# Designed miniproteins, single chains, continued (2), part 79

Each design is a single chain, and the fold is of that chain. pLDDT is the mean over its residues in the fold that is shown.

## One batch from the design tools (miniprotein)

Design m6733
Fold by ESMFold2-Fast:
Structure m6733 (fold): chain A 96 residues (1-96)
Amino acid sequence: SREELIAQLDELIDEAEKMRKEAIKNGDTEAVEALNQAIGDLVEAKTALRRGDVERAIESLRRAIEYLEQAKKHPSIKEKADELIARVRELLERLR
């Protein structure tokens, strides 16, 4: 289960990095900054899970959602941000 959750986090990080690349192409500096923060929080959640620190992983995932909600305000990545938020929320529910 933990290994599966970490693998899902790796997929979420990859998707966030693809969205960041798209935001860069569109010149959405604010979206890029929000995605940089979200990616950092997803990476922190992965590190916390590897240590068995479920509470810190949950906190980091909640923070990632907040930054993804900020990124979602930009039309170029809104749909992908919505999809990623849904997947992060699903992962969060599995950790509760």
Scores: mean pLDDT 88

Design m6734
Fold by ESMFold2-Fast:
Structure m6734 (fold): chain A 97 residues (1-97)
Amino acid sequence: KEEAIKKFKEAFENFVKALDEYLRDPTDPAKRAALRKAHEELKQAIDELVKLGILTPELGERLKQHIDAAVAAAEAGDREAAYHHLSKIWLFFFING
């Protein structure tokens, strides 16, 4: 249980860093690959929290929707939308959840 929460926090921190690095240089294929890897790892960490009963399936689904939207916005070049969705994930999990 504690280990799954720790892995989620690490995955989220890695996702934030990868998203920020990608948005600073979206033409770098290495940064795009890092963002996609962090995206996958964060969604897997959320699925694990749902399996352990730490998050409800509904909350896990909503978090993954915001994560998917942040990546889609970033890949479309919409920096404002990407950071907006990132802020919703952060506030939802650490302040509201």
Scores: mean pLDDT 82

Design m6735
Fold by ESMFold2-Fast:
Structure m6735 (fold): chain A 73 residues (1-73)
Amino acid sequence: ARDEAIALLEEAFWSASPRSAELLDEWLEAAQRAREAIERGDRDAAIAALERLKELQPAAAPLLDRAIAIIKA
């Protein structure tokens, strides 16, 4: 389950990485926080970081929503 959530996060990187340098830095920070939270089993922190990634790149929402659903299960 955690590996699946991380794989979806990584897929979002390939499909929807921001092209702006400022957004890219913020997105990389939020993605790192999401990965660390998933690895720790901190559901609330993981969901918050994944929701932040959706705000930065709405195009990634379908993959990130699937990751959130896995974490909530």
Scores: mean pLDDT 78

Design m6736
Fold by ESMFold2-Fast:
Structure m6736 (fold): chain A 56 residues (1-56)
Amino acid sequence: SAILEKGARNALEKAEAGEVAGARAGLWDMRKHFGVDVPLPTTAEEALEEARKVLG
């Protein structure tokens, strides 16, 4: 799960920086590789919220 945690943390960092495309790409990779069923954000606020949910 170290890879999953690293991916989620990277997505959170991108979301906190307001980089929606980067956060969205990270969450998409988690969905594909780990079966994490998360919605894909369209705003920085949505990206931050979804990244936080993944990390707990």
Scores: mean pLDDT 69

Design m6737
Fold by ESMFold2-Fast:
Structure m6737 (fold): chain A 71 residues (1-71)
Amino acid sequence: MKKYTFENGIVADEEEASKIYDVVSGLPVTDIIKSEKLPAGEYNPETGEFIAGISKGIKLLEEGVAKVTKK
């Protein structure tokens, strides 16, 4: 399974990353770039919570996607 690395260096399993994408972006995982570094945020692997604030997390994800799609 693919692993996702957050900007703070935390690595999450695909299942955990899917939950994080759902919580932060409100978008299907397929609409988010897989196996890429995600925007800055705090992920707690013990609780499975992504702690960056939903609105801020979504904005950071959008910036990351925009940078890739610009090319």
Scores: mean pLDDT 46

Design m6738
Fold by ESMFold2-Fast:
Structure m6738 (fold): chain A 74 residues (1-74)
Amino acid sequence: SAAEEALRRAREELERALPALRALQKELTDSHGEERARYAIEQLVRKEVEELGRELDIPEEEGERLFRETLAAI
């Protein structure tokens, strides 16, 4: 279905971003500490999920699942 294709594309896009997010989290942890690094990464992932949700017409509940899945993978 179109909805399944949208979710697949969103997951692929987020998965491609994971190496850069992990590298950024490490750099921010070294520079600003774990709490600030985690907050910054959460805000970046939230923004990306919201942008993908708008582009691919993903419901908010599915966006929240993608957000949690992506953070767990970092």
Scores: mean pLDDT 87

Design m6739
Fold by ESMFold2-Fast:
Structure m6739 (fold): chain A 80 residues (1-80)
Amino acid sequence: MRQGALRLLELLREATADNPAAVAVLDEALAELEANPEWSDEEVSTLLVQAVSRALSELPDAEADRAIDEVSERQERELG
């Protein structure tokens, strides 16, 4: 779970790199995850859902859709 959450946040950060507000939300989430190595899978999932929702809310709908597509494509490549 934790490794998947870290990778998803990293991919979304790359996909939203042109939006400083989205990047700030994702950087905060990554730092929070690193600061709390003891968190359960449930706590990690809660952070992930909140961070993704907040980051996407900082983008116009078309840009949010593009970021989701980019992350999905990269995850598919990694899963093989």
Scores: mean pLDDT 79

Design m6740
Fold by ESMFold2-Fast:
Structure m6740 (fold): chain A 68 residues (1-68)
Amino acid sequence: KTVTVVLEVRSLADVPAARAALRDALRRELPEMPEGAIESIVNYVTRELEQAVLAGKTGTYTLVIEEP
């Protein structure tokens, strides 16, 4: 199963909203996924987004999550 999430991140101020949107999308699209796994993915992606913004890479990010 493939889940696609589109996030718009223009600055560090957008990261909390992107985090919330990703969490909501994962809970909706993958309701069988354990809460701990969802939080792990959200925390990992949030850190990657923060690093990208700090490196000057802002804009639209498309996340593709594929389950086996």
Scores: mean pLDDT 80

Design m6741
Fold by ESMFold2-Fast:
Structure m6741 (fold): chain A 76 residues (1-76)
Amino acid sequence: MEEKLNEAIKKAREGADLLVEQLKSMGLDELAEEFKKRVDEIIEKAKKTGNPDQALEEFEKLAREFVEKAIEKIRE
């Protein structure tokens, strides 16, 4: 369980770093910082609950939300 949780956290951080870089490359620095903070909150919660599946689900939902926000900002 612990090992799966650590792997989930590592994957979430890796994915978050990639999306943060992408958002910054598009000039969406504020959105990138907000996303990073919310990812940190998910990771902290995952460490408290010990639930890797919930952490991954929340991360995937958050990533989708921020991709949609980025598209909306670019579209105006």
Scores: mean pLDDT 78

Design m6742
Fold by ESMFold2-Fast:
Structure m6742 (fold): chain A 77 residues (1-77)
Amino acid sequence: SYDEILAKMKEKLNLPADSSAKEVAAALAGKYAVENPDAPLSLSPEELQEKGIRKELKELGYSEKEIEEVIKKYKED
């Protein structure tokens, strides 16, 4: 589920369990920017967050379908 995936992302990022989805996305955007220094120069904040979410979920072993569901849910919030 979306909540279970968020919980696993929080654990891997060493974030508090009560962190919001927006705080998780911001942390993932920051991590992606550190690993890809040119990305913040070419991507919007929303695109940077999406790239961060995709990379983290892929590294956690989630399927393409699950990743798309998480991104869709995040954009609807």
Scores: mean pLDDT 78

Design m6743
Fold by ESMFold2-Fast:
Structure m6743 (fold): chain A 105 residues (1-105)
Amino acid sequence: MLEERAEELIERALEAAAAGDAERAEEYLAELKRLLDLTDAEVDALLASLSPEEQAELDRTLAGLEEGARQAGAAAGLAPEQQELLGRTAGEAFRMLRAAEVRRA
């Protein structure tokens, strides 16, 4: 239930980003934060609590996700600014999911 709703919100945010609608993408990410019961400060604090090795792993995963999203956008014929928004939106969603996972541990 919670996982299905999170996936739906991420999908909606990525669709808005692909359409170049930064405001709608941000609204869906804000709904995801509320669903996960996280504030921006809590996301930052939880991720900062990771070991240096776990932080390096997170950085590599984020770089890969953002690049993959930008490449998918390029393949779909999106403008560079839409590709960048898509990459940022994917990265932000992953950071929120990772923070929620850390909080459960």
Scores: mean pLDDT 84

Design m6744
Fold by ESMFold2-Fast:
Structure m6744 (fold): chain A 70 residues (1-70)
Amino acid sequence: SKEEHLKLAQEYKEEGDKAFEAKDYQSAVENYQKAIDEYEKAGLKPKDYIDVENNLGVAVLKLALDKVLK
């Protein structure tokens, strides 16, 4: 159902945000990707969840930097 997918998307988004704040960029990327998948299943388009797309992009860059700075 659309409502089920929207609830899952919000839950994954919140987990991604928590991981990002904790600087766990691997978990942030995984949860944001899951959120986007659930938004798509709910029938939403990227314009409807731009914040998640942007946060995913930042998390990917930070994850790459963590690997270089190690």
Scores: mean pLDDT 87

Design m6745
Fold by ESMFold2-Fast:
Structure m6745 (fold): chain A 89 residues (1-89)
Amino acid sequence: VKEELERKVEELEREFRARLDALLAQAPSLPLSTVEAEVERLLEELKKEIELLKRSVARHDPEMQKELEKKFEELEKEAQARLAAAKAA
């Protein structure tokens, strides 16, 4: 069901942003290298979850697979921009 897939994507996006918010709130108290490594880990975990969703839809909907890939790219760019802003502060 397309609605179920969309709900799962929204849940992943929400969880990712919450974890990123928590990490960046702690950034002033952590070494920069630690913050950078943790952001990379969050993105890697998100990528794995999206790959699993892509595999579940690959048989039926190649366009949905592309939409999942675009969603990851959007969240990756957001995370990188927020990390850069935190580093500049």
Scores: mean pLDDT 79

Design m6746
Fold by ESMFold2-Fast:
Structure m6746 (fold): chain A 104 residues (1-104)
Amino acid sequence: MKKKILFAAAGGKGSPGAAAKAALAAISEEEERAIEEGYDEIYLEPAAVTEEEFEKRKEEVRKKGEKLVEENPSYILKEEERTLYDEESGATAEVLLVEVEEGE
């Protein structure tokens, strides 16, 4: 079986309380999805409630993915950005997903 690894960072937009709720909801959804999709390793950054913190978290997940591919040249890296709306808080969260899979 090919090894699959996910690194994820989520940041909420809005008031601090609404941003925190939206980011936590987004992280929980992505973790659940990754488990259901059969990822072998899942690494989630803490929820970001400011743009500055979210940019820092995004750079950390990108560095982790890039380092893994640098150490394993056969690995394939994919980046995906998603936007999730949290109906309970009325706030939006942005998520960066860095997916690494063993190549053939």
Scores: mean pLDDT 82

Design m6747
Fold by ESMFold2-Fast:
Formats: C-alpha cells, sequence, structure tokens
Structure m6747 (fold): chain A 85 residues (1-85)
C-alpha cells in the first residue's frame, strides 16, 4: 500500500481534508455503481470488484470508508498502469 500512503501524505501536504476527499469519493462511488447497474455486461473483473468495494464504502462508517477508498484507488491505479504498458 506504499503508493496509497504516499497519495494520502501528498493530500495532507496540499491541505485536502479527509472529509472533502471522502465526499468526492462518495459521489464517484455512486456514479460507478449506477453506471454498471445499467450496463452490467460491460463490467470487467476489476470493475466488478470496484463496484463491490463502492457498495461497501456507501454502507461503511467513516474509518472503514477511508480504508475502502484506499483499496479502490489501488485497483484503479493498477488498471491504469496495465493500460499504459
Amino acid sequence: MAEVEELLKKMKEAGISEEDFLEKFREEAEKLIKYYEEHPEEATETEKKLVELAKEFLKADREKQLELALEMLRLQHQAFQQELA
């Protein structure tokens, strides 16, 4: 999780609060779930995992939401890096 820890550290150095981060992440999670509920056949294995984590994120308390957001960012980063390779 080194990349995710570095991202959080940079966010704190930039003055981005955890509350602002989680609120924006909540909006993105809701969009992701809605898109793949309407287009379930378009979801890859990674996207299915992201949707599952997004659903857990929306049900979780604040502390668990942070952990789930970090896991989702890790999966997004891995998928992005594979597409660039």
Scores: mean pLDDT 72

Design m6748
Fold by ESMFold2-Fast:
Structure m6748 (fold): chain A 88 residues (1-88)
Amino acid sequence: LTVTVLSSASYTHNGSTLTLSLSEATADGVTARVGSITLEHNGEAITHAHVQVVGTDQEQDLLVRAPDRAAATAALNAAVEAFLRSQA
């Protein structure tokens, strides 16, 4: 899996951090745009992501819950890779 971050923005309010990201992901010759929102609050991270395969109507929504943003990112990347490989 190759992931290129196209844009990212983070907002912090009352001890919570919201991160919005747009990335391009490629696996096995399949490329997708991945839009994600990650909320970090009270020692957990929840990521909602939308994966759209470039040039097709194939799409998937993903929800990941993890103890931190790094773990959420790793789990999201694994799920995105599995989805793209299934489209190859």
Scores: mean pLDDT 83

Design m6749
Fold by ESMFold2-Fast:
Structure m6749 (fold): chain A 78 residues (1-78)
Amino acid sequence: DFKKIFEKLLKGEPLTEEEKQAIYDYMREKGLDRLLEYIEKKDFQKAINMLLLYHALGLLDDLEFNVLSLFIKQKEKE
């Protein structure tokens, strides 16, 4: 449930490995392969720019965009 993951990310609560896997699986199912590549390479600036492009094109709604944006920012802090 993306809404529950969003609430956790907003509160700065750590995601479980299952919740992280659910986000990765979602990105794969949506065909966000380039975004996944940038996250794996730790190119977080390109990851955020790709996310902004997908949102601008209407591929991601506001909730999906906010969840993925906060997730990438959390990964950047690792």
Scores: mean pLDDT 82

Design m6750
Fold by ESMFold2-Fast:
Structure m6750 (fold): chain A 63 residues (1-63)
Amino acid sequence: MSKEEQGLVKMLMAGYTGPESREEVEAKAIATARRHAQGRAAYLAQTSPEEVAARRAERDAAS
């Protein structure tokens, strides 16, 4: 698990105060963190570094 995933798990667990078991909360937090990581990986796989750089340049020029 990456440092970013571990950070997300900690944040999600810290925000919960319900009657659910700690194991259930942790499992949900891990699933959410992995889903977020998958989404980011899919985005980066579909978008070349050159396209990301071009998009940033256009945004910066418009700002």
Scores: mean pLDDT 68

Design m6751
Fold by ESMFold2-Fast:
Order: structure tokens, then C-alpha cells, then sequence
Structure m6751 (fold): chain A 64 residues (1-64)
């Protein structure tokens, strides 16, 4: 359901250290570049990538 996708996105945003305001700006910039609105699945995919990227950056900083 859309509600389940939105809940999962909020969890990934928290993991990524992003506020809802920062997230909406990122989404708006992507939508402007594409000339269309993102689907809920596309938004979820982006949030997943951002959460993963944050973990990789934290791991690299811990190793440095």
C-alpha cells in the first residue's frame, strides 16, 4: 500500500540523516530534471539508496 511505502521512506530518511524538508527538495530537483512526478516506488528506491550511501560514508570515516 502507499501508506506502507511512505512509512518505509520515513525510516530510510531517518537512517540517511535527512529531514523531510531536505528530502522534498531533493525529490523536487529530481522531478524538475525528469519533467515529471516520481512514483511512490521511485521515491522508495531513492530513499533506500540514500540510506545505504550514508552507511558507506560513516564506514569510510571510521576507517580513516
Amino acid sequence: SMAAIEEQIRRYLAEAGLSEEQWEQIVADVEKGLGRKLSPEERLRMATVMARGRREVEEQRAAA
Scores: mean pLDDT 81

Design m6752
Fold by ESMFold2-Fast:
Structure m6752 (fold): chain A 64 residues (1-64)
Amino acid sequence: SMEEKEKQMLIKMAENAKHMIEVGLEQGNEEVLRKGEIAVEFLEKNEDKIKEVAELVKEIRELL
């Protein structure tokens, strides 16, 4: 279903945001970190709907 596909897209977006933050922190890359932060802010708006996204957002916040 479209709803299931959207959920999987948001989970993948959260995984990509976490990877981006990890790489940005390892490399000291301000542009990558800023891009990751924008993605995290977007995902936080959807955390109440998707538990897997909320868990990944929490992990990202713990890295920052």
Scores: mean pLDDT 82

Design m6753
Fold by ESMFold2-Fast:
Structure m6753 (fold): chain A 80 residues (1-80)
Amino acid sequence: MKKLEEMKKEGLELARKLKDASPEERIQAVEEWVRKAKDAGLTDEQIRALAALLGSEMLRLGVPPEVVLEIMKAIEKEIK
């Protein structure tokens, strides 16, 4: 129930943690988040929409664009 809303909240909380995380920790954390979203029954399109919100929040928090792009690539790789 409300799995999309729960995953959205978790993704936004994750964005704050990713700001201060190492590159390896960032990739592992977003891969785990995508797997959890798939296990929750979210579609690839829903996960991509949540990933866009995650990316926007990271940029708002001052994460460099190049770091956000690498995280988005990791998310797409886990979706496929």
Scores: mean pLDDT 81

Design m6754
Fold by ESMFold2-Fast:
Structure m6754 (fold): chain A 65 residues (1-65)
Amino acid sequence: MMKLTNAAFTLMAEAIEAGVAIKRIKIENGKIIVYTPTKEDAEVAKKIAEKISERTGIEIEVEAL
C-alpha cells in the first residue's frame, strides 16, 4: 500500500525520533536497505524496520558499516 519512498521517509523519521544514526538509505528492486554507523544503531533500526515491514509488506534490510 505505501510507496517505497514513503516507507523510507517513515523509517528515517522514526529513527530520528528514537535517536538512531543512519548513514545511508538505498531503494533497490522493491527493497529498502538501511546502513548504520554502528552495530548498536543497527539493532534499534532493525526493530523499527520490522515494524514498518509488518505494516507495509515492504522488505527492509539493515546493515552496520
Scores: mean pLDDT 80

Design m6755
Fold by ESMFold2-Fast:
Structure m6755 (fold): chain A 76 residues (1-76)
Amino acid sequence: SVEEVFNTVADKLKVSEEKRKKLLEALSKAPLDITEEELEEIAKKVGLPEEFVPLLLTALKSNNLTLSDLVEWAKK
């Protein structure tokens, strides 16, 4: 699931619950067609490590999930 992929990457990079919540709140307001570059800008503003977005995108792709699936999950 998207939640499992997201939490696995966040756990690996020791992302705090506060930062995870801030990222998901930002994604809940984002358009479904958000680009990888826009995701990187959001992650940087939240204070996530630079490895987070590349690892997350790779993990999503490996599980046949898209960035749009992540954004849809964040909106629920």
Scores: mean pLDDT 84

Design m6756
Fold by ESMFold2-Fast:
Structure m6756 (fold): chain A 95 residues (1-95)
Amino acid sequence: SLEELRRRREEMYSLSGKEALEIFRENLGEVLAKGNPSVEELLAVAEIYGIAVEKLTNSPSLGSLVRDGLEYAAREDPDLMVDYLGQLYDILTKG
C-alpha cells in the first residue's frame, strides 16, 4: 500500500546501500504485482529508488536527480514508467 511504501522510506536511511536496494526491489515487486499502480504509488516508488541510489553511491544529488526524473515520468506517462520499472525489477532480480 501507499502507506507501507511511505513508512519503509524512513527505515531505509538506517540501512546499508545494498539493504536499501533489497527493500526497494521487494516494494517494487509488490507494487508491480497489483497490475495497476496509481500515480501516487509510482511517485512513492520514485522516492524509494532515489534513496536506494543515494545510499549506494553516497550521493544525495544523484539520488535527487534520479527521483526527479522518475517523478516526471510518473506524471507524464505512467504506463511507460510501469514498463520501465518492470524492466528494472527484472534486472535487479535476475542480474
Scores: mean pLDDT 82

Design m6757
Fold by ESMFold2-Fast:
Structure m6757 (fold): chain A 69 residues (1-69)
Amino acid sequence: MEEQEVLDEAAAVYARAKELKAAGKMSDEEYKKVVELVQEAHDAVMAGDVETAREKVREAQKLVDEAEA
């Protein structure tokens, strides 16, 4: 289930970003970018564009990884 895999990945990235934001490790600006990318990924899945959704989740994951460093 490609759609479910991408949605699960998006949910995990969102949860991590929320934790980093709460811990003060991610700025309001960075958190907003992650939320927007996760929303774009969800919209892409709903439109049937799983490849675009995967790319958006990957971009959001990079922001989370950078905030953790």
Scores: mean pLDDT 82

Design m6758
Fold by ESMFold2-Fast:
Structure m6758 (fold): chain A 92 residues (1-92)
Amino acid sequence: MVLEDVLAPIELAVRLKERATDGKSISNEEAVEVLDELFLGGKATEAEREGIRIYVRSLDKNGDGKITFEELKEALVSMGVDEEEVERALAK
């Protein structure tokens, strides 16, 4: 899903700011929950949740089990999203 591939990291960035204890990172497990809620209404099958986990791991560039604002920004910019738009979403 090309549009959802771009929208998913943007929504993760927004919710990461809201859910992160330090305001800077979210766990891969929390990211899977956010994407399940966003695209599948929290009703993903086990196979769909594994697909989401694979996607989330692709965003976690350093493999530490966390996704940072910087990793999300880099992923979005690499997909052609305007850097200013990403920063606006994260700054809110």
Scores: mean pLDDT 66

Design m6759
Fold by ESMFold2-Fast:
Formats: C-alpha cells, structure tokens, sequence
Structure m6759 (fold): chain A 58 residues (1-58)
C-alpha cells in the first residue's frame, strides 16, 4: 500500500508534466489542432486516474 501510494504520486507528477506541455501547445494552437490537443489531455487524465485507482485498489 505505501509503495503503491509512492507510485501513484510519481504517476501524478509525470501526468502533470505532460499536461503542462500539452496546455502550452494548446494555447499556441488554433482550430482543429487545439481541439485535438484538448482531447489528448482528457485521454491522459482518464488513463492516469485509472492507473491510480488500480494501484490504490491493490
């Protein structure tokens, strides 16, 4: 459990770094490209939440 919490924290930090990079790209993009990046951010959040839930359920 304790090690799983550390793994969850590491996943959150990595996801945060990726989200910030995507946000910068989104703010510098327009039209369809901005929408595409927004969808990528939502997919990243969904995946990270699923992985954290799995770790905490163990």
Amino acid sequence: RRENVEKASALLEESTRQSLALMKQMLSSSGARRDEIGQQMLALIKETNAQIAELLAA
Scores: mean pLDDT 80

Design m6760
Fold by ESMFold2-Fast:
Structure m6760 (fold): chain A 76 residues (1-76)
Amino acid sequence: SEEEEKKIKDLVEFIAGYTSLYRPELAEKILEAYKNKDWETVLKLMEEAVKYFKEVDPVMADILEAYLKQVKKLIE
């Protein structure tokens, strides 16, 4: 639905936006894969962002992992 598409966009943009503060090239790749609806690549790159934050900001990693799980549910 349009509402689900908007929720996916908001979650992906949040993950990419926060990632851009630390790894701007990774954030750019996430957004490009999202534009192309390449969900396999989007999920893989967002998992990479979560792994990065687990080492540098564990609290943020938990938040981003929860958002990533929501994205997975909405696209499946």
Scores: mean pLDDT 88

Design m6761
Fold by ESMFold2-Fast:
Structure m6761 (fold): chain A 87 residues (1-87)
Amino acid sequence: MDALLEELRRKVRELARAAAPDASEEEIERTAELAAELARKALEEGRGDDFIATLRQDAEEAAAAGNEESAALARELLALAEELKRA
C-alpha cells in the first residue's frame, strides 16, 4: 500500500509540474501529498470508486483541453488508482 501511495505522489507531482510549470516545488509537493492523503482516506472509507471516477473525469478534461502530456499522466494516475483500490 505505502509503495503504491508513494508512486501516486510521484505521478501527481509529474502531472502538477506539466500542468503548472511555473509553480514552486513546494506547491507541487503539497499537491502531491494532498492527492496521496485523499486517495488513502477514500480507500480506507470504501470510496475508491469515487476517487477513480474523479481521476477519470480529470483525464478526460485534460484531453479535451488539448494537453496530451497532462492527459497521458492522468491516465497513468487512473491505472495506479485502480491498482490501489485492489490492494
Scores: mean pLDDT 73

Design m6762
Fold by ESMFold2-Fast:
Structure m6762 (fold): chain A 100 residues (1-100)
Amino acid sequence: SLTKEQLEELQKLVDEISELLGKIFDALEKKDFESAEKYFEEALKKLDELAKFLEEQGKFEEAEKVRKLKETFKEAFNDKSLSIEELKKLVSEKLLEFLS
């Protein structure tokens, strides 16, 4: 099991990813595609950091799930057939599935 300090670091990384997703959607609603792209790249980097943290704690299955979530986010954000609301719903649902 994770120590209290490791759980706090995990929660911080998850919170940072959630905040970045919110910033991406806010930027997309404002048609600020430059900021949306920047926050998206930062979110992918944070997912890589989360996966590495989990691997360092021996949580290899959880790390693989995070890497799969990263690929799902990349596919979703490149899918021009999705509306912003459909993208928000898909991303929020996938993040919630990971956190449960």
Scores: mean pLDDT 82

Design m6763
Fold by ESMFold2-Fast:
Structure m6763 (fold): chain A 89 residues (1-89)
Amino acid sequence: MAEEEAERFRKAMENADKKAQELIDKGYKVEGYRFAAQAYEGIAKRARELAEKMKDDPEGAELLRQVADEAETNAKKYKELADKIEKEM
């Protein structure tokens, strides 16, 4: 169960990266990074909410917390990239 949910969140992250890269390739760098950051923030929130509901599965909850931590790290990275590019414009 939790492993399947974690895999779904990882696929959502991959889809977010792909969509962001499509925007970047078209010249919308700030918009691409902003999109990625917002998508990753949404994934992190959902993963944490699911972890809290898995009180009877501590290993599954921990797996989802790891997914949330990864998503939060990537969201911060993309926000910083967008802010840096926007400041240089």
Scores: mean pLDDT 85

Design m6764
Fold by ESMFold2-Fast:
Structure m6764 (fold): chain A 79 residues (1-79)
Amino acid sequence: MEEEELTMTWPLPRTRAEWEAIAREAEKRFQGYTDITFETDFASGTTTVTARYKVNAKLTLTVEELAPGVFRLVAEVEL
């Protein structure tokens, strides 16, 4: 298995609709990848999605509300 890393960074979303837009874009861009990680930097106002391996995986990204107005991305990967 060859490591084929993909990284994309977005401005930190403010609303559920902005989080959903990032989830849809990232799901399309990272389709087929596994080992998905998310990093949110509140100091710089960015969120980053990284995937390490491309292996015919089916990726579904969802937006989870942790607390009122606080959202994160969640990855489900089928190999």
Scores: mean pLDDT 78

Design m6765
Fold by ESMFold2-Fast:
Structure m6765 (fold): chain A 80 residues (1-80)
Amino acid sequence: SAAMEAAARAVEERVREALAATPGVRGFKVDAIPDGDAIRVSVLVFAEPAAVAAVREAARRATEESGRDTGLPVELTIAV
């Protein structure tokens, strides 16, 4: 639905902003798609080794906040 696609874009933007604000991130790709009644977020990040834990935490917090804001389940898959 258009509402689910809008929610996916909002989740994508929040995760992208969180990663852009994380020191040690060299580049990333974020894709969010509706999947049934949930939003699935796939994240690929190029980061300094010391930044990996902060990257995973930033992505997790952004997804959790998005779930609270939308009331939808948000599922994160991340590769760093």
Scores: mean pLDDT 85

Design m6766
Fold by ESMFold2-Fast:
Structure m6766 (fold): chain A 97 residues (1-97)
Amino acid sequence: SRMMKLELSEEKIKEIKEKAEEQIKKELEEGKLSEEMAELTKEAIEAILNEDIEKVIELLRELKKLSEKESEEHLEVALQILYDVGVQLVLEENKEK
């Protein structure tokens, strides 16, 4: 059993997650994300979906730290994916209320 604090259906959460994972795969295949950055981005998406704010902040710090060794462009791509997930969640929540 998965506990979700979001008032969104589990189906909508799954669709948002799958769309984000497809985007990560595409950016990874295009060389716009490293495998390590992609892994941290996936973990951050899971933390966002679980409303684990402390874990989101921790993972954002790890993404920033990793970008100092790799590329700021990789960080920008990761943050764009996380932003798109956040926007989609806000838009879907507003449709239900």
Scores: mean pLDDT 78

Design m6767
Fold by ESMFold2-Fast:
Structure m6767 (fold): chain A 94 residues (1-94)
Amino acid sequence: METERSSESLLAVGLKIKGVDLSNEKEVEEAAEEIERFMKREGQESVVMTIVPEEDPKDVSIHLVRSAEEAREALEEANKGGKKVDVYVSPDVL
């Protein structure tokens, strides 16, 4: 029951999207669409989106998102933590 040899101690609680270049609008849009697809597939009205900058992993940001548009806005706000980010999405329940 371990994920494929990913021993990076990263948060992985639902959906993960690695290496999103925040300076590339296409990649930001594709990431937002993947999050919306995850929400629709899982029947989630809202999800918790955790954004981890690749160059500065300590600048983690957490956002509650309800749509692809909100996910895109969260990615744009995370731009302070670097140019490339990993995104983790979980239900708004523990």
Scores: mean pLDDT 69

